Designed miniproteins, single chains, continued (3). Designs and how they scored, part 49

Each design is a single chain, and the fold is of that chain. pLDDT is the mean over its residues in the fold that is shown.

## One batch from the design tools (miniprotein)

Design m9687
Fold by ESMFold2-Fast:
Structure m9687 (fold): chain A 82 residues (1-82)
Amino acid sequence: RDKAIKKLQEILEKLKTENLSRQEVRALMDEAVKIALKYSNNVKKAVALALRWIGLVLDNASTQELRDFGIELVEEAIKDLK
């Protein structure tokens, strides 16, 4: 869990500070969702977050929308793991 929280914090920092492409945002979020599902203290909440992320990707949301929503999802995942 300590390493999982640290990895999510690293992903969060990259989403906030780096000029990421759509593919890079999707790769970081795929990793974040996998961590959330594996280590979640609330499986139902983790599954709901994963489904929301998949929905945004399928809806062809912009890179900025994916990034902004990704930041919110990673922050919620970090809170769930603590």
Scores: mean pLDDT 76

Design m9688
Fold by ESMFold2-Fast:
Structure m9688 (fold): chain A 73 residues (1-73)
Amino acid sequence: SAERAAEELLALLRRLQEIGEELLKKYSSMSGEEFVKLVEELDPEGLSYEEIKERMARLAEEARPLLEELAER
């Protein structure tokens, strides 16, 4: 399940990455308002900031063992 959660998170990140790698760099230092604006531009069909946040948090929790391995790299 941890690997599956990481795979789902990776698929979500890939979808965001297709629109621009700079977006991933920006969100590490951008405000919540800027993040919401970019999310709305990437998914204007209704994926909300709270929905993305909740899904990413859930996937990260499920992938915790793999995230710990990555932190040791």
Scores: mean pLDDT 62

Design m9689
Fold by ESMFold2-Fast:
Structure m9689 (fold): chain A 100 residues (1-100)
Amino acid sequence: MEKEIVELHLKIARLASLDPEKTANLDISDIVPELWEAYKMVFPEKTKLTVAEAGAFLALLATDPELAEEITKKLGMKSLLEFELKVYKTILEYLEKLYG
């Protein structure tokens, strides 16, 4: 499972490198509904979620295990790893459709 996360992250990074500014500013609030729901639990005032904001939020969840557990439980997920796998797979599919 850790190897799968790393491979997904590297594939996303490679596609993002084709147009870093465009990729960073892509609104993915309607592309990854579970990530948008999680983001709104922490930042209820936000009206969009960019790829750059998503990256920062995932980093926050990776460094705050109590927050990660609260969010994943509310989403019906078993772990942060399950949540990250779903998020990265969805983002990768979206970027492959845009750049592939």
Scores: mean pLDDT 85

Design m9690
Fold by ESMFold2-Fast:
Structure m9690 (fold): chain A 88 residues (1-88)
Amino acid sequence: MEKAEENIKKIDDIVRSIKEALERALQEGRPLELKVKITVKADSPEEADRIMAHLGEKLRELGPLVERMRAAGVPVKLDIDIEVEGAG
């Protein structure tokens, strides 16, 4: 449980940083290219599923902002690499 909470917090922090970058790019009307690598460490398949579900929900929160940028003609490229590591 505690390890999953740490991963959730890390995901929240990363998504917040992406959101801030998107909002700034929209305000400035500048193209944005972000490359983000997220490494998730899970001790069980169930823990990995919970972390991945949370990541998916948080990334969906960025959808409306990305669509606003596209509608405004501001180019956006997001490259998000997700790596899952576990002890089994």
Scores: mean pLDDT 76

Design m9691
Fold by ESMFold2-Fast:
Order: structure tokens, then C-alpha cells, then sequence
Structure m9691 (fold): chain A 65 residues (1-65)
């Protein structure tokens, strides 16, 4: 649905705003994000992504690069 596309784009947008974050994969119900360094900024961005994903029934996976 359009809402699912909007949700995925919102999560991707949060990752693009932080050079320490990158998107590893985007699947039907799961988005996997990589982080290079654990910073306060990246932690806050990941928290926002988790909230967006949870509200829309998506799983956010976080892995160290």
C-alpha cells in the first residue's frame, strides 16, 4: 500500500541523514540498517526508525558494519 511505501521511505530518510548509518536491505516486512559507529545522533535516529517501523508493522534490524 502507499502507507507501507511512505513508511519505508521515512525510515530510509532517517538513515540517509546520518553518515554513520546505511541501508543494508529493504524486504517486504523488514528493513536492515547498518551503523559504523555508535553515536548519540545515530542512537536517536535508530530509535525514531524503530518507532516508525513498529507503528506500521515493520521489523527494523540493526547490525554493525
Amino acid sequence: SLKEVATKLSIIGEAVEDPNLSIKSVEENTITVLYKEETEKSRKALKRMEEIAKDSGFELKVEKE
Scores: mean pLDDT 81

Design m9692
Fold by ESMFold2-Fast:
Structure m9692 (fold): chain A 94 residues (1-94)
Amino acid sequence: SIAELPSLTSVIARLKSMTPVELENDPLLIEYIATLLYEKENKQRPTGTVPEKYIQKAQSLLKDLNFDPKKIASELVKLDVDLGVNVLKEVVLG
């Protein structure tokens, strides 16, 4: 659900298998990144739906990265180092 982050395994699988065009149409990727942006700013998980401003920030960020899976994996390291390093390892090296 929107109140629960998609599993890290699901996000890694999407970044490994989906094209940029498919990722652009994936609402779960946008919600996942929006949630990470919220947590970084607020130091806590959202209680329910992520505020629209973070969805917009996530969409803008992903669009600037051209929905490139490797660039997205690298950007996740900046939002959450431990989580992002695991994604980067699987997407770039896996």
Scores: mean pLDDT 75

Design m9693
Fold by ESMFold2-Fast:
Structure m9693 (fold): chain A 74 residues (1-74)
Amino acid sequence: DHRELIRRSAEAIARGLEASRAGDEGTPGGVVPADLDEELIALYVAELKRAIPSMTDQQVAEIEAGLRASSAAG
C-alpha cells in the first residue's frame, strides 16, 4: 500500500531529522522516492508534519517543492 510506504518513509526521515537536529549527524535515508504524484506528495508532507509538529511551514514547503521537482524531473 502506497500509504504504508509513505508512512514508513516519513517516520524514517522524521527520525533522521530529529537525530540531525540533536547532533547535526548525517541524515540516514537521504533518498527520496522519485515516482511520486501530487496525492502521494501531499500524504508524505502530511505524515512528516504529523511526525515532526515542530517543523516550520517553511521547511514543509521546501520538502514539498523538492518532492515535486524530483517527480517532474524523473
Scores: mean pLDDT 60

Design m9694
Fold by ESMFold2-Fast:
Structure m9694 (fold): chain A 82 residues (1-82)
Amino acid sequence: MEKEELEKKLEEAKKIAEETLELLRKVAPPEVVEKVEKEFKAKFEEAERLFKEGKDPEEVKKIIEEIIKKAEELKRRYSFGD
């Protein structure tokens, strides 16, 4: 995977995370929002660190996929629960 492809995936993950946090701010308790924001920030910081080092693109991809999966799970939990 080229560096440009990883950068694009990082941007897509950031957009998904932002949309998820916006939803959570409307429907979830503040404590949950703060916890999720901290978790996403930590994961993005790790992914960006590894990306900048240019080592192990598979690890960067894995972190990005974990962020997206978490965001999708949270959206499902808070958007579609009857």
Scores: mean pLDDT 78

Design m9695
Fold by ESMFold2-Fast:
Structure m9695 (fold): chain A 86 residues (1-86)
Amino acid sequence: AAELVKELADVASGTGRKVLEAAKNGAKFSPRLLQAAEHALKAGELLRSGSDADDVAEQLGKAEELIQGPEAGEQMRQTVLELLAA
C-alpha cells in the first residue's frame, strides 16, 4: 500500500516537474494547472523526505482539488491516508 502511494506521488511529482519545466520554456498553462503541478511536486518531495502521511495526502488532495474540484480533492486525500495506513 505505501509502495503504491510512492508510485502515485512519483508519477504526479514527475508530471508536475515536466509541466513546470515546460512553463519555464514558454509553454502556456492556466494558473490553476501550475498550482496543481507545484502541489504534486511537493507531495513527491515530502514522501522522499519521510514526512508524515497527512502532509503527503494534503498536497496530493490540493493538486486534485485544483484540477477536479473539492470533492475529488477530499477523495484523493482520504485514499492516500488509507493506503499509507495499510
Scores: mean pLDDT 79

Design m9696
Fold by ESMFold2-Fast:
Structure m9696 (fold): chain A 70 residues (1-70)
Amino acid sequence: ATIQQAIEACKRGVSAFKEKNYEEAIKDYEQAKELAEEVLQTSTDPEERRVAGAILKDSLAGIEDCKEAL
């Protein structure tokens, strides 16, 4: 996976959350989490790893927020 794919999935999760589409937001955040984890396993670029770590953290928080809202 590319860092850009992880960023885009996380943005979709945020958009769905703002629209109160919590089930869709969870799916998008779970995809962002998986993509960010793949980047952390495969990338040797320190900046990509930092961004992927941030996306992983944001995606996990977003999933928790969605589950609390349901």
Scores: mean pLDDT 84

Design m9697
Fold by ESMFold2-Fast:
Structure m9697 (fold): chain A 96 residues (1-96)
Amino acid sequence: MEKELEAEIKISLALMIASVLKNMKEVEDEEEVLRLARRALELIKEAAELLGKDHPEVKAAAEAVIEAIRSVLPQLSPEAQAEAEEIIKELEEIRE
């Protein structure tokens, strides 16, 4: 019960970050994009620890964050793209 509420808050925050990234028309600071992506990954990892990584809400949140990162990927430098791809890879491992 308490763990489910904590996980729900973490998932909600990760989805809020995904929404911010997905609605970002221009990337002004790629380091901020990477920090947001890393924060969303951490929140999803923590939610997976609380609910189990096979939980449908965890998988759905991971997919939403992956989609959001991919939407800004073309605006990033090659170095930042490589770091973002690594974050996507970790999210895909949680989704599976």
Scores: mean pLDDT 85

Design m9698
Fold by ESMFold2-Fast:
Structure m9698 (fold): chain A 70 residues (1-70)
Amino acid sequence: DVEALLAEFRRLLDELLSLAEQPAPDLARIQALGAEAQRIAAEIWAHGSPEQRAELEALVAALSAHLASL
């Protein structure tokens, strides 16, 4: 279910942002969660509707903008 994958992707992004904002970020954990997020994103892209892909792209763009501001 692509909706469940989108929900899991949002949860992983929230965790990544929380970890990245820590004073001493756990880079190994961030990298591991990033790899899992990429795997889920690939599944959403492969099986999702155009609307679900657009939501995925918006989430990735928001994450990239937030990380660039850190």
Scores: mean pLDDT 81

Design m9699
Fold by ESMFold2-Fast:
Structure m9699 (fold): chain A 89 residues (1-89)
Amino acid sequence: MSMLDIIRRKIEEVQKAAEDPDVSVDEALAKVEELTGIVWSRLLIEGASESVREEIAVLGGEAQAAIKAKDTDKLRAVLERVQELVESV
């Protein structure tokens, strides 16, 4: 299984956790941290540009803020952008 397939599944897990009323904010944030670690590993392995790495760092903060705010629309947009950037490298 490729690292990209793992990242896609982790993105779905984050989105489902954030939309699930039975999942705590802390549990959803823990899933964002797992996703961030895997994404960052791929960017370093593939030699992603500084601009891509900077955008991913910003998007990670935005995902955490969206989860804390219960803003599922913003979280979805952030996760879609993360997937686009990861697939671009």
Scores: mean pLDDT 84

Design m9700
Fold by ESMFold2-Fast:
Structure m9700 (fold): chain A 52 residues (1-52)
Amino acid sequence: GLTPAQRAQLDRQIDISIQILDYAVQSSVPGTSDDQKKKYQQKIDDLTKQMQ
């Protein structure tokens, strides 16, 4: 079975993945400005770095 530390890491990665998907969806909404898209991309980049 998973150790508590391994479970916490997996739960963190799942949470980060959900947040990335949420920002990607928001960025794809019709009428989203280039400035808003850049902000969402920065959040995605920051979250992606946390998965490494």
Scores: mean pLDDT 83

Design m9701
Fold by ESMFold2-Fast:
Structure m9701 (fold): chain A 91 residues (1-91)
Amino acid sequence: DDEEAIRERVRGQVEEIVKIMKEAGAKEEDVERVRELGEETVRALEESREKGIEKAEEFRKYVEEVAEKLSPEVKEKLIKGAEIIVGTVRS
């Protein structure tokens, strides 16, 4: 599979999570941290798949923590989105 296509897919999935967080009224600092972790995940994938997986798991953990502060419906969407990112990186 094209590694560049995987990185672009991850970028799009991170932007979707950011959009959901913003629409749900998440704190600006949490939104910026999620973007930062998303960029770190893409950068880690450029170095190695294993590092990409580690960073995707860190991203998922942070999104889960932010989601606990939001409504149950938004929490479900964010957790699912983060799981999709981890799955994309592991593919």
Scores: mean pLDDT 85

Design m9702
Fold by ESMFold2-Fast:
Structure m9702 (fold): chain A 84 residues (1-84)
Amino acid sequence: EQRLKEIEEEARKLIAEKLKEASKDPSLPEKVREKLKEFSEAIEKGDIEKAEELYKELGKDPEGRKVLEEIQKEVQEAVKKLEA
């Protein structure tokens, strides 16, 4: 029970950190970087409603979608290590 909560907390921290790093990538459009930063802040605050909205908005942008897919893959690999 406690271990599952610890894994979920670590996954959320990792997602927020990766979103924040992606928001600093100068090769991305400014509007995508701004939304990635807002998404990271929403995750850090536990604002699930705002995080879901930003996820959908980023998914509509081709560059935003690519970034989200890369982060999701990295997070899934990291979570597998935590579950072992």
Scores: mean pLDDT 78

Design m9703
Fold by ESMFold2-Fast:
Structure m9703 (fold): chain A 77 residues (1-77)
Amino acid sequence: SDAQKQALVDQMVAAARRALAVAAAVYNIPQSAVDAAFAQWVARLRAWAATQSLAQLQDFVRRTLAALDAEIAALKA
């Protein structure tokens, strides 16, 4: 359903925002410098996700969340 796709996108956006916050802190990048680009990326992600099947989106989100968790762990090491 569209609600299920929206929830998956929201989960991915939250994870990406956490990864970006960690990277910004580690590299001393002002959050304001990336906010507009992040907002544009979220809009594009939502538009793209609407064109995908639920199964394709689930698989993509699962792999992306695993990759983001690995990057956060590497940045904190």
Scores: mean pLDDT 82

Design m9704
Fold by ESMFold2-Fast:
Structure m9704 (fold): chain A 90 residues (1-90)
Amino acid sequence: KKEELLKKAIEHLERALSLLEQENPDYRTALAHARQALNYAKQAGASPEAIKHLQEAIDLLEKGENADIEKAIQHVRKAIELLKSELEKL
């Protein structure tokens, strides 16, 4: 069901966000969760805007650069916002 897939995508992104915002960020595990979220979001037929923010977060996390982390966090937060908005409309 679309609702179940959106919830799974959101759960993985919230976990990614938690890992990025901790005192010693775990970029590799956050990246793994972001990739799982992208797979669930695509299966759910999430908006192109949500998919784009997810992909940009993944691209930034793959670089592993400290300067890119805050931008990656912004893209993760925007993706969560958009996916939650889609879930509320169901």
Scores: mean pLDDT 86

Design m9705
Fold by ESMFold2-Fast:
Structure m9705 (fold): chain A 72 residues (1-72)
Amino acid sequence: MSADERRSVVVKSANLAYEIAVKNGLEDKASEIANESAKAVYEALKKDPSMSEEEALELAREKAEELVKKLK
């Protein structure tokens, strides 16, 4: 994955996590959940640059769902 592709995937990850938070009634926490999920994806891509966009977005979704459960 190139640096530009990595940036795009991290942004998509933040947007996905934000939408998950809002759908779960955590609009006030949506930015925090988005930032933490995007950070998890960024760190994962740093450790494994061969990770696909699909794998990265699934990681973002799992992290967002984990944070939603913790905050409910």
Scores: mean pLDDT 82

Design m9706
Fold by ESMFold2-Fast:
Formats: C-alpha cells, structure tokens, sequence
Structure m9706 (fold): chain A 78 residues (1-78)
C-alpha cells in the first residue's frame, strides 16, 4: 500500500541521515555527499507519495524537508 511505501521510505531517510552524520564525524565529506544525494532522491519520492494522500500536508512537509536538506548541505560544505 501507499502507507507501507511511505513507512519504508521514512525508515530509509532516517538511516541515510544517520550515515551522513557518521561520515561527517569521521571527516569523510565525499561519503557524506553520496549519502546526501541518496537522501534527496528518497525525500522527493516520499513527498510524491504523501501528495497522493494529502497534497496540502505534502507541501508543508516538502518545505520542512528541503530546509533540513539545506542545513545538511551547509554542514558538508563547511
């Protein structure tokens, strides 16, 4: 179901976020960039699925997630 796909993507997003933080702690910025790219793809897919259930909530979620991605990108570029 769409709900099962959303739950799976959310778990993958959380795992990737953890991997990015670990890579940053180790000073492995190339690895962090690779995980960030994967995270961005998963976030886009999650927003697409959420918009099928609640388009308004999906727009709010997309804005929040994009802000979080920007913060991670800034940490990697610093």
Amino acid sequence: TVEEQINQLWQEIQELAGQIQQALQQGNYDQARQYLAQLQEKVQELVKLLSQIDPEAAKQGEESLNQDLSLLQNQINS
Scores: mean pLDDT 83

Design m9707
Fold by ESMFold2-Fast:
Structure m9707 (fold): chain A 94 residues (1-94)
Amino acid sequence: MEEIEREIEELRERMIKLAEEAENGKGVLDREDLRAFLEKFFNGVPVSDDYVDEVLKRIDKNGDGVVSREEFEEYLEEEVERLRKLRLRSLELS
């Protein structure tokens, strides 16, 4: 379990750093900032407009068309928890 928690914490820290770079200190991620974040997260692989829109819709809980730091952190915690559950289930099925 310690190895999984370490990997999850490293992933969390990396995602936060990439989001901070993409937002340019304005405290929110607009659609193009989110695209930049996603492309960096996928090691420079281009992402489709549809994919960016799907991710934005998932994160943007209040429907204002931007992602606040708080909304991003909530999304990050949901993704981390989902990944943890999937990883644990994978280990139990092995």
Scores: mean pLDDT 71

Design m9708
Fold by ESMFold2-Fast:
Structure m9708 (fold): chain A 74 residues (1-74)
Amino acid sequence: SKREELEKRIEELFEQAKRLAKQAKTVQQLVMVLAASGDVFLAEQLLKSNKPLEEVEKAVKRAEELIKQAQAQI
């Protein structure tokens, strides 16, 4: 289902953020990871609060982009 797809994507994003946080070597890199982690957390809260799946998917896509940007800098 769409919900199960989004739950899995959020889980994968938390694992990526955790890995990147451990790899961060500078304050600037850590701030990027914290910002990305905040958006992953928001996506999870939207899903848990039974917000429309379209709204959750937009939050997930935003979190994925921020994780990708953090990955490129670390």
Scores: mean pLDDT 84

Design m9709
Fold by ESMFold2-Fast:
Structure m9709 (fold): chain A 74 residues (1-74)
Amino acid sequence: MSAAERAQQEELDELFKRGVEKLLEAGASPEEAEFSAQLALRGYQEGRIKDLDKFIDQMAKAVASANEALKKLK
């Protein structure tokens, strides 16, 4: 029904916004954060990702680690 569809879309939008915010805080560019969050959300919707929050947290750690490594190389 339309009410259930709206609730589902609102939940997905909220998850996407939180994912983008976490990735930006980790040092991702706006484009990287948006793209990565969209890929994670798609994987979650397709059942490939069981825990979206945990997956986003792992991506954020990887971004932070990569930025730290790049800073040491320059």
Scores: mean pLDDT 77

Design m9710
Fold by ESMFold2-Fast:
Structure m9710 (fold): chain A 80 residues (1-80)
Amino acid sequence: GPEFQALKERVAEKVRELLKKLGVDEESINDIVEELLNEKSISRFLEKVEILLDKLKENGVEEEELEELERLIAEVKKLL
């Protein structure tokens, strides 16, 4: 629905910002973001984002930035 699409776009943009801060190249970021935006299943989207969240934590993204992403993930979970 439109709520899921809007939340996907917000999650994808936050993921893009965090990957840029880590120095990930634009082509790789675009591939990751496109995969997230093309996911039609809420459950599969959440699985993919949780894997990315773990990788961001392992690569030293600050807790405050991760908290914002975790809040967006919680909003997506409300759609289940």
Scores: mean pLDDT 85

Design m9711
Fold by ESMFold2-Fast:
Structure m9711 (fold): chain A 70 residues (1-70)
Amino acid sequence: SEAEELIEEINEAAEELNRKAVETGDRELLLRSAELSALLLGLVTGKLYGSVTEEDLERLREKVREILEE
């Protein structure tokens, strides 16, 4: 499903940023990883209660792009 694919994408991105943050000591990367983890928790919770729409997924994809671009 699109939600499952997005969960995997966010998890991989958060893990990558966290790994780089630990290696470099870059607090900005650590904060971005934490932001992605918060979005991931919201998405997983939404799936458990059956309340995730395609509009919600598109909005989440936009937020992920913003975090990764800045």
Scores: mean pLDDT 81

Design m9712
Fold by ESMFold2-Fast:
Structure m9712 (fold): chain A 83 residues (1-83)
Amino acid sequence: MKRVEEEIEKYKPKLEELAKKLGKYEATREGTRAIMRSLGLSDDLIDRMIAMRERAADPALDPERREVAREMLREIGLPLPED
């Protein structure tokens, strides 16, 4: 089966459009899911990306784990919850 990494790479152009659209939305789970679905991303990939955004914004999470989530969002090209 295809790896999540291969699926992310395949959908990079859609992720650029996602980044532009998310910059105009509240960083809610439902809003993020709706935008990703409209771009044709798989439900598994959407769930992982939403989880990463929630981790990046979670003040109760260990700072090192939050920074890892933020770096992954930067690598994908998605806007950070704090920006």
Scores: mean pLDDT 62

Design m9713
Fold by ESMFold2-Fast:
Structure m9713 (fold): chain A 118 residues (1-118)
Amino acid sequence: SDIKKAEELLKEGEKLYKEKKYLEAAVKFIQAGHFYYNAKEYDKALEAYDKAIEAAEKAKDKLGLAEAYFNKGLVYYKQGEYEKAAEYFRKSLELYKSVGLSSEEAEKNLKEAEEKLK
């Protein structure tokens, strides 16, 4: 099941984090969040993405931070928290741009969240 896969990935990420393998931990936490999100376990998805943010910050991984913020924005959007969704989509876009990348997906989702606030 998606929940079982998320739990296994979360435990693997926690192990990697304890070993100070922060880049690898962030990847596992993002993957765990994706499986929780697909299972509609939104609070657990947010917890996994928060762990991914912490790991990516310790790794100084701007791409991992951008991805975790984007996915956290998607969760808030699904919960109808459009102002929070827009905030996290903006944080993601700023990080992508800071490393010379664009994110059409994040720009589209930001616009959709902002339209919901009108």
Scores: mean pLDDT 91

Design m9714
Fold by ESMFold2-Fast:
Structure m9714 (fold): chain A 91 residues (1-91)
Amino acid sequence: ANREAAEEARRAAEEAAKAAKASEGEAVLRATGAAIGAIGAEFEAELGLDARTSALGAAQAARRAAEAGEGEGREYALRAAEEARRAAEAS
């Protein structure tokens, strides 16, 4: 089981969900995509599957959310991107 990747993906999902709640417009859609991707990566890692592709997808969506966002939403999206990147590295 890839516990480290699963834990980091879960943190990415939590930060992406906060980004979606704190954001407006396009940033909400992209942060929501990051949260869904990170949830997928968590399940893959918990099942012992390769979570790298899902985690990288979540990191990219979170970076796009940060580019479209401002304030707290942007800060949460940047944290989501970093946690998703760590999940990919642990995978």
Scores: mean pLDDT 88

Design m9715
Fold by ESMFold2-Fast:
Structure m9715 (fold): chain A 94 residues (1-94)
Amino acid sequence: MEPVGKLEDQTTASPTLTITVENTLDSRVTKFTLTAKSPGKPTEVVEELGVSGQTVRLEAKVDGETTITLEVTTLDPGEEPKTFYLATMKVTLA
């Protein structure tokens, strides 16, 4: 089974990476969480809320070889939040 949402590893000259995600999940309010982990640095976490059919923009700082993880959490009234792992990639600052 091929991992759904796998992104290719990238090299960037910019210390800021922008990720754009389209929310295609029905009518649910969804929380998008971007986690950036650089070696020896604290984990940076960026969160944005989106509704169905909207595009969400997330920015992360890159320092050396940074692992970027994108997760989505569905927020249904009366239900516990469900978190789905969407994608991971490594981004290296040139």
Scores: mean pLDDT 70

Design m9716
Fold by ESMFold2-Fast:
Order: sequence, then C-alpha cells, then structure tokens
Structure m9716 (fold): chain A 57 residues (1-57)
Amino acid sequence: DGTLTREQLRELLRSRPAFAHLTDEQIDAAVDTILAKFDRNGDGTLDKAEFEEAFGF
C-alpha cells in the first residue's frame, strides 16, 4: 500500500513473528541491508509490494 521508510520498515520487521526475537540493533542492520538491496529509487524508501514479494509476506 505504498512505500516504506527506514523507520516504517524497522517497525514492520519488529511486528513480524519471524523477526520478533531480533534486537533493535539486528533489526536496524537488516533494514540497512534491505534498503541497500531493494531501494531502487535511492529515496531511502522501499516499495511495500516489492518488499512483500522479496520476503514472501
């Protein structure tokens, strides 16, 4: 339903049961990696649909 900012992506990952066991530090590192890989526009945001496809959500 639109785009995810770094902050929104961080919260989205924390809200997922698969990632609930990760620390904030681990989540932040994962967010950095995900944005580096999937932020095609370089705007610091990620397309939510593309994120969901990439992670099977």
Scores: mean pLDDT 72

Design m9717
Fold by ESMFold2-Fast:
Structure m9717 (fold): chain A 90 residues (1-90)
Amino acid sequence: VPSEKELLVEFAEKMKKLIEENPDAPPEVLIEELKKIKEEVAKKAEEAGVLTKEAADFLNETLLEVVEYIQQRKLEKAIAVLEKAIEKAR
């Protein structure tokens, strides 16, 4: 069973990898895939019994900030947000 910390790191790393591997993807496509990553990780956290308010807030706030930068076509800033999120979750 994954820990809360492991799931939050997995979430941020998966989102970062998606952006890094798909720099030319339309923002709308990236945002849809990022939302899927959040839904998958949230489901895993709920099933593991580790979806705390802090974990839910982390997932929601990180996704919102990353989505805002992607909409602005600032992929490097979106990646920086995720790098900071990984450091905070570790």
Scores: mean pLDDT 85

Design m9718
Fold by ESMFold2-Fast:
Structure m9718 (fold): chain A 101 residues (1-101)
Amino acid sequence: SERERLIEAIRESRTDFNLTPEQMELLIRVQQAISMLRIAAAIEKLAGEELPKEVFEKIVREVGRMAGLSEEEIEEILKNSKSPLEAAEKIREIAIERVRA
């Protein structure tokens, strides 16, 4: 699963495998955010068109806040992502960095 792949990627960058409750909650919130962006990507594919920019930005801001990202991190994702899948990858990268730190 996506959750298992995220946990395994984090595990590969660390020597211990024990996550704190706070790290587990962060991973759950991040996984929810990634799942919502993947649903948005599936909707684009079914509709045969890209989401309106306003809708894409609203979704990224809401899921970014849900994942515990700062407003600065959210704005950086918006500047560097052209699709929901690219935004999901950026959120995944930030999550890995936070658990590693």
Scores: mean pLDDT 78

Design m9719
Fold by ESMFold2-Fast:
Structure m9719 (fold): chain A 52 residues (1-52)
Amino acid sequence: SAAERERAIAIYLQSQGVAVADARAQARQLAAANPDASDAELGTAAATYLAS
């Protein structure tokens, strides 16, 4: 589900040092922008965010 995808991305971002509020906001944006993306594609998008 979209909520489960958002949660997974948010947990990943938090594990990389992103603040809880920022991680949740970014996870929601990534999941909403990429509803049909694979887990690998979402992982790449999250890594790109961390690099910027």
Scores: mean pLDDT 78

Design m9720
Fold by ESMFold2-Fast:
Structure m9720 (fold): chain A 78 residues (1-78)
Amino acid sequence: SDAEQAAQAAEELGRRNYELARRLAADPSVDPSVADLARQEGDEWFQISQQLRSQPDPQLSQEVLDRYQRYQRQLEAE
């Protein structure tokens, strides 16, 4: 279902934001607040994933999938 696909996409976005937060936190040239922001973004994506699995929402599912596609393109843009 679109909701399950979107929930999986949200989990992937959450995992990638946690990995980004870890890398930023390890870089002494980066302000710690930037790493904290990435961690907060990760938390929000995991909450969205749980919401979609509990209460499937076609509109929210499409929005998450669209954001996931944009994120994938941004990663490829260097």
Scores: mean pLDDT 83

Design m9721
Fold by ESMFold2-Fast:
Structure m9721 (fold): chain A 81 residues (1-81)
Amino acid sequence: KDVMPIEVKADGSEEELRNVAKALKTISEETGDDVVVFLSGEDEEAVELGKKYLEEEGLFAAKIPAEDEKGKQEALEKFAK
């Protein structure tokens, strides 16, 4: 089972964030892979809401800036263990 890292910028409405979580859940189910989501954004409330919706769908989500490549790698290693 492969791990699929996906970056999401949480800057949409509540409905848009919920739809993103559902779409990523569908991808995880169709591929059989584990989806790991890296969340970034200037609106901390939107980032927290996006993380909540992703976790409600059973996905792993981490608040990591898009430019933090080391943080993303560390999160993937932690998830894979």
Scores: mean pLDDT 77

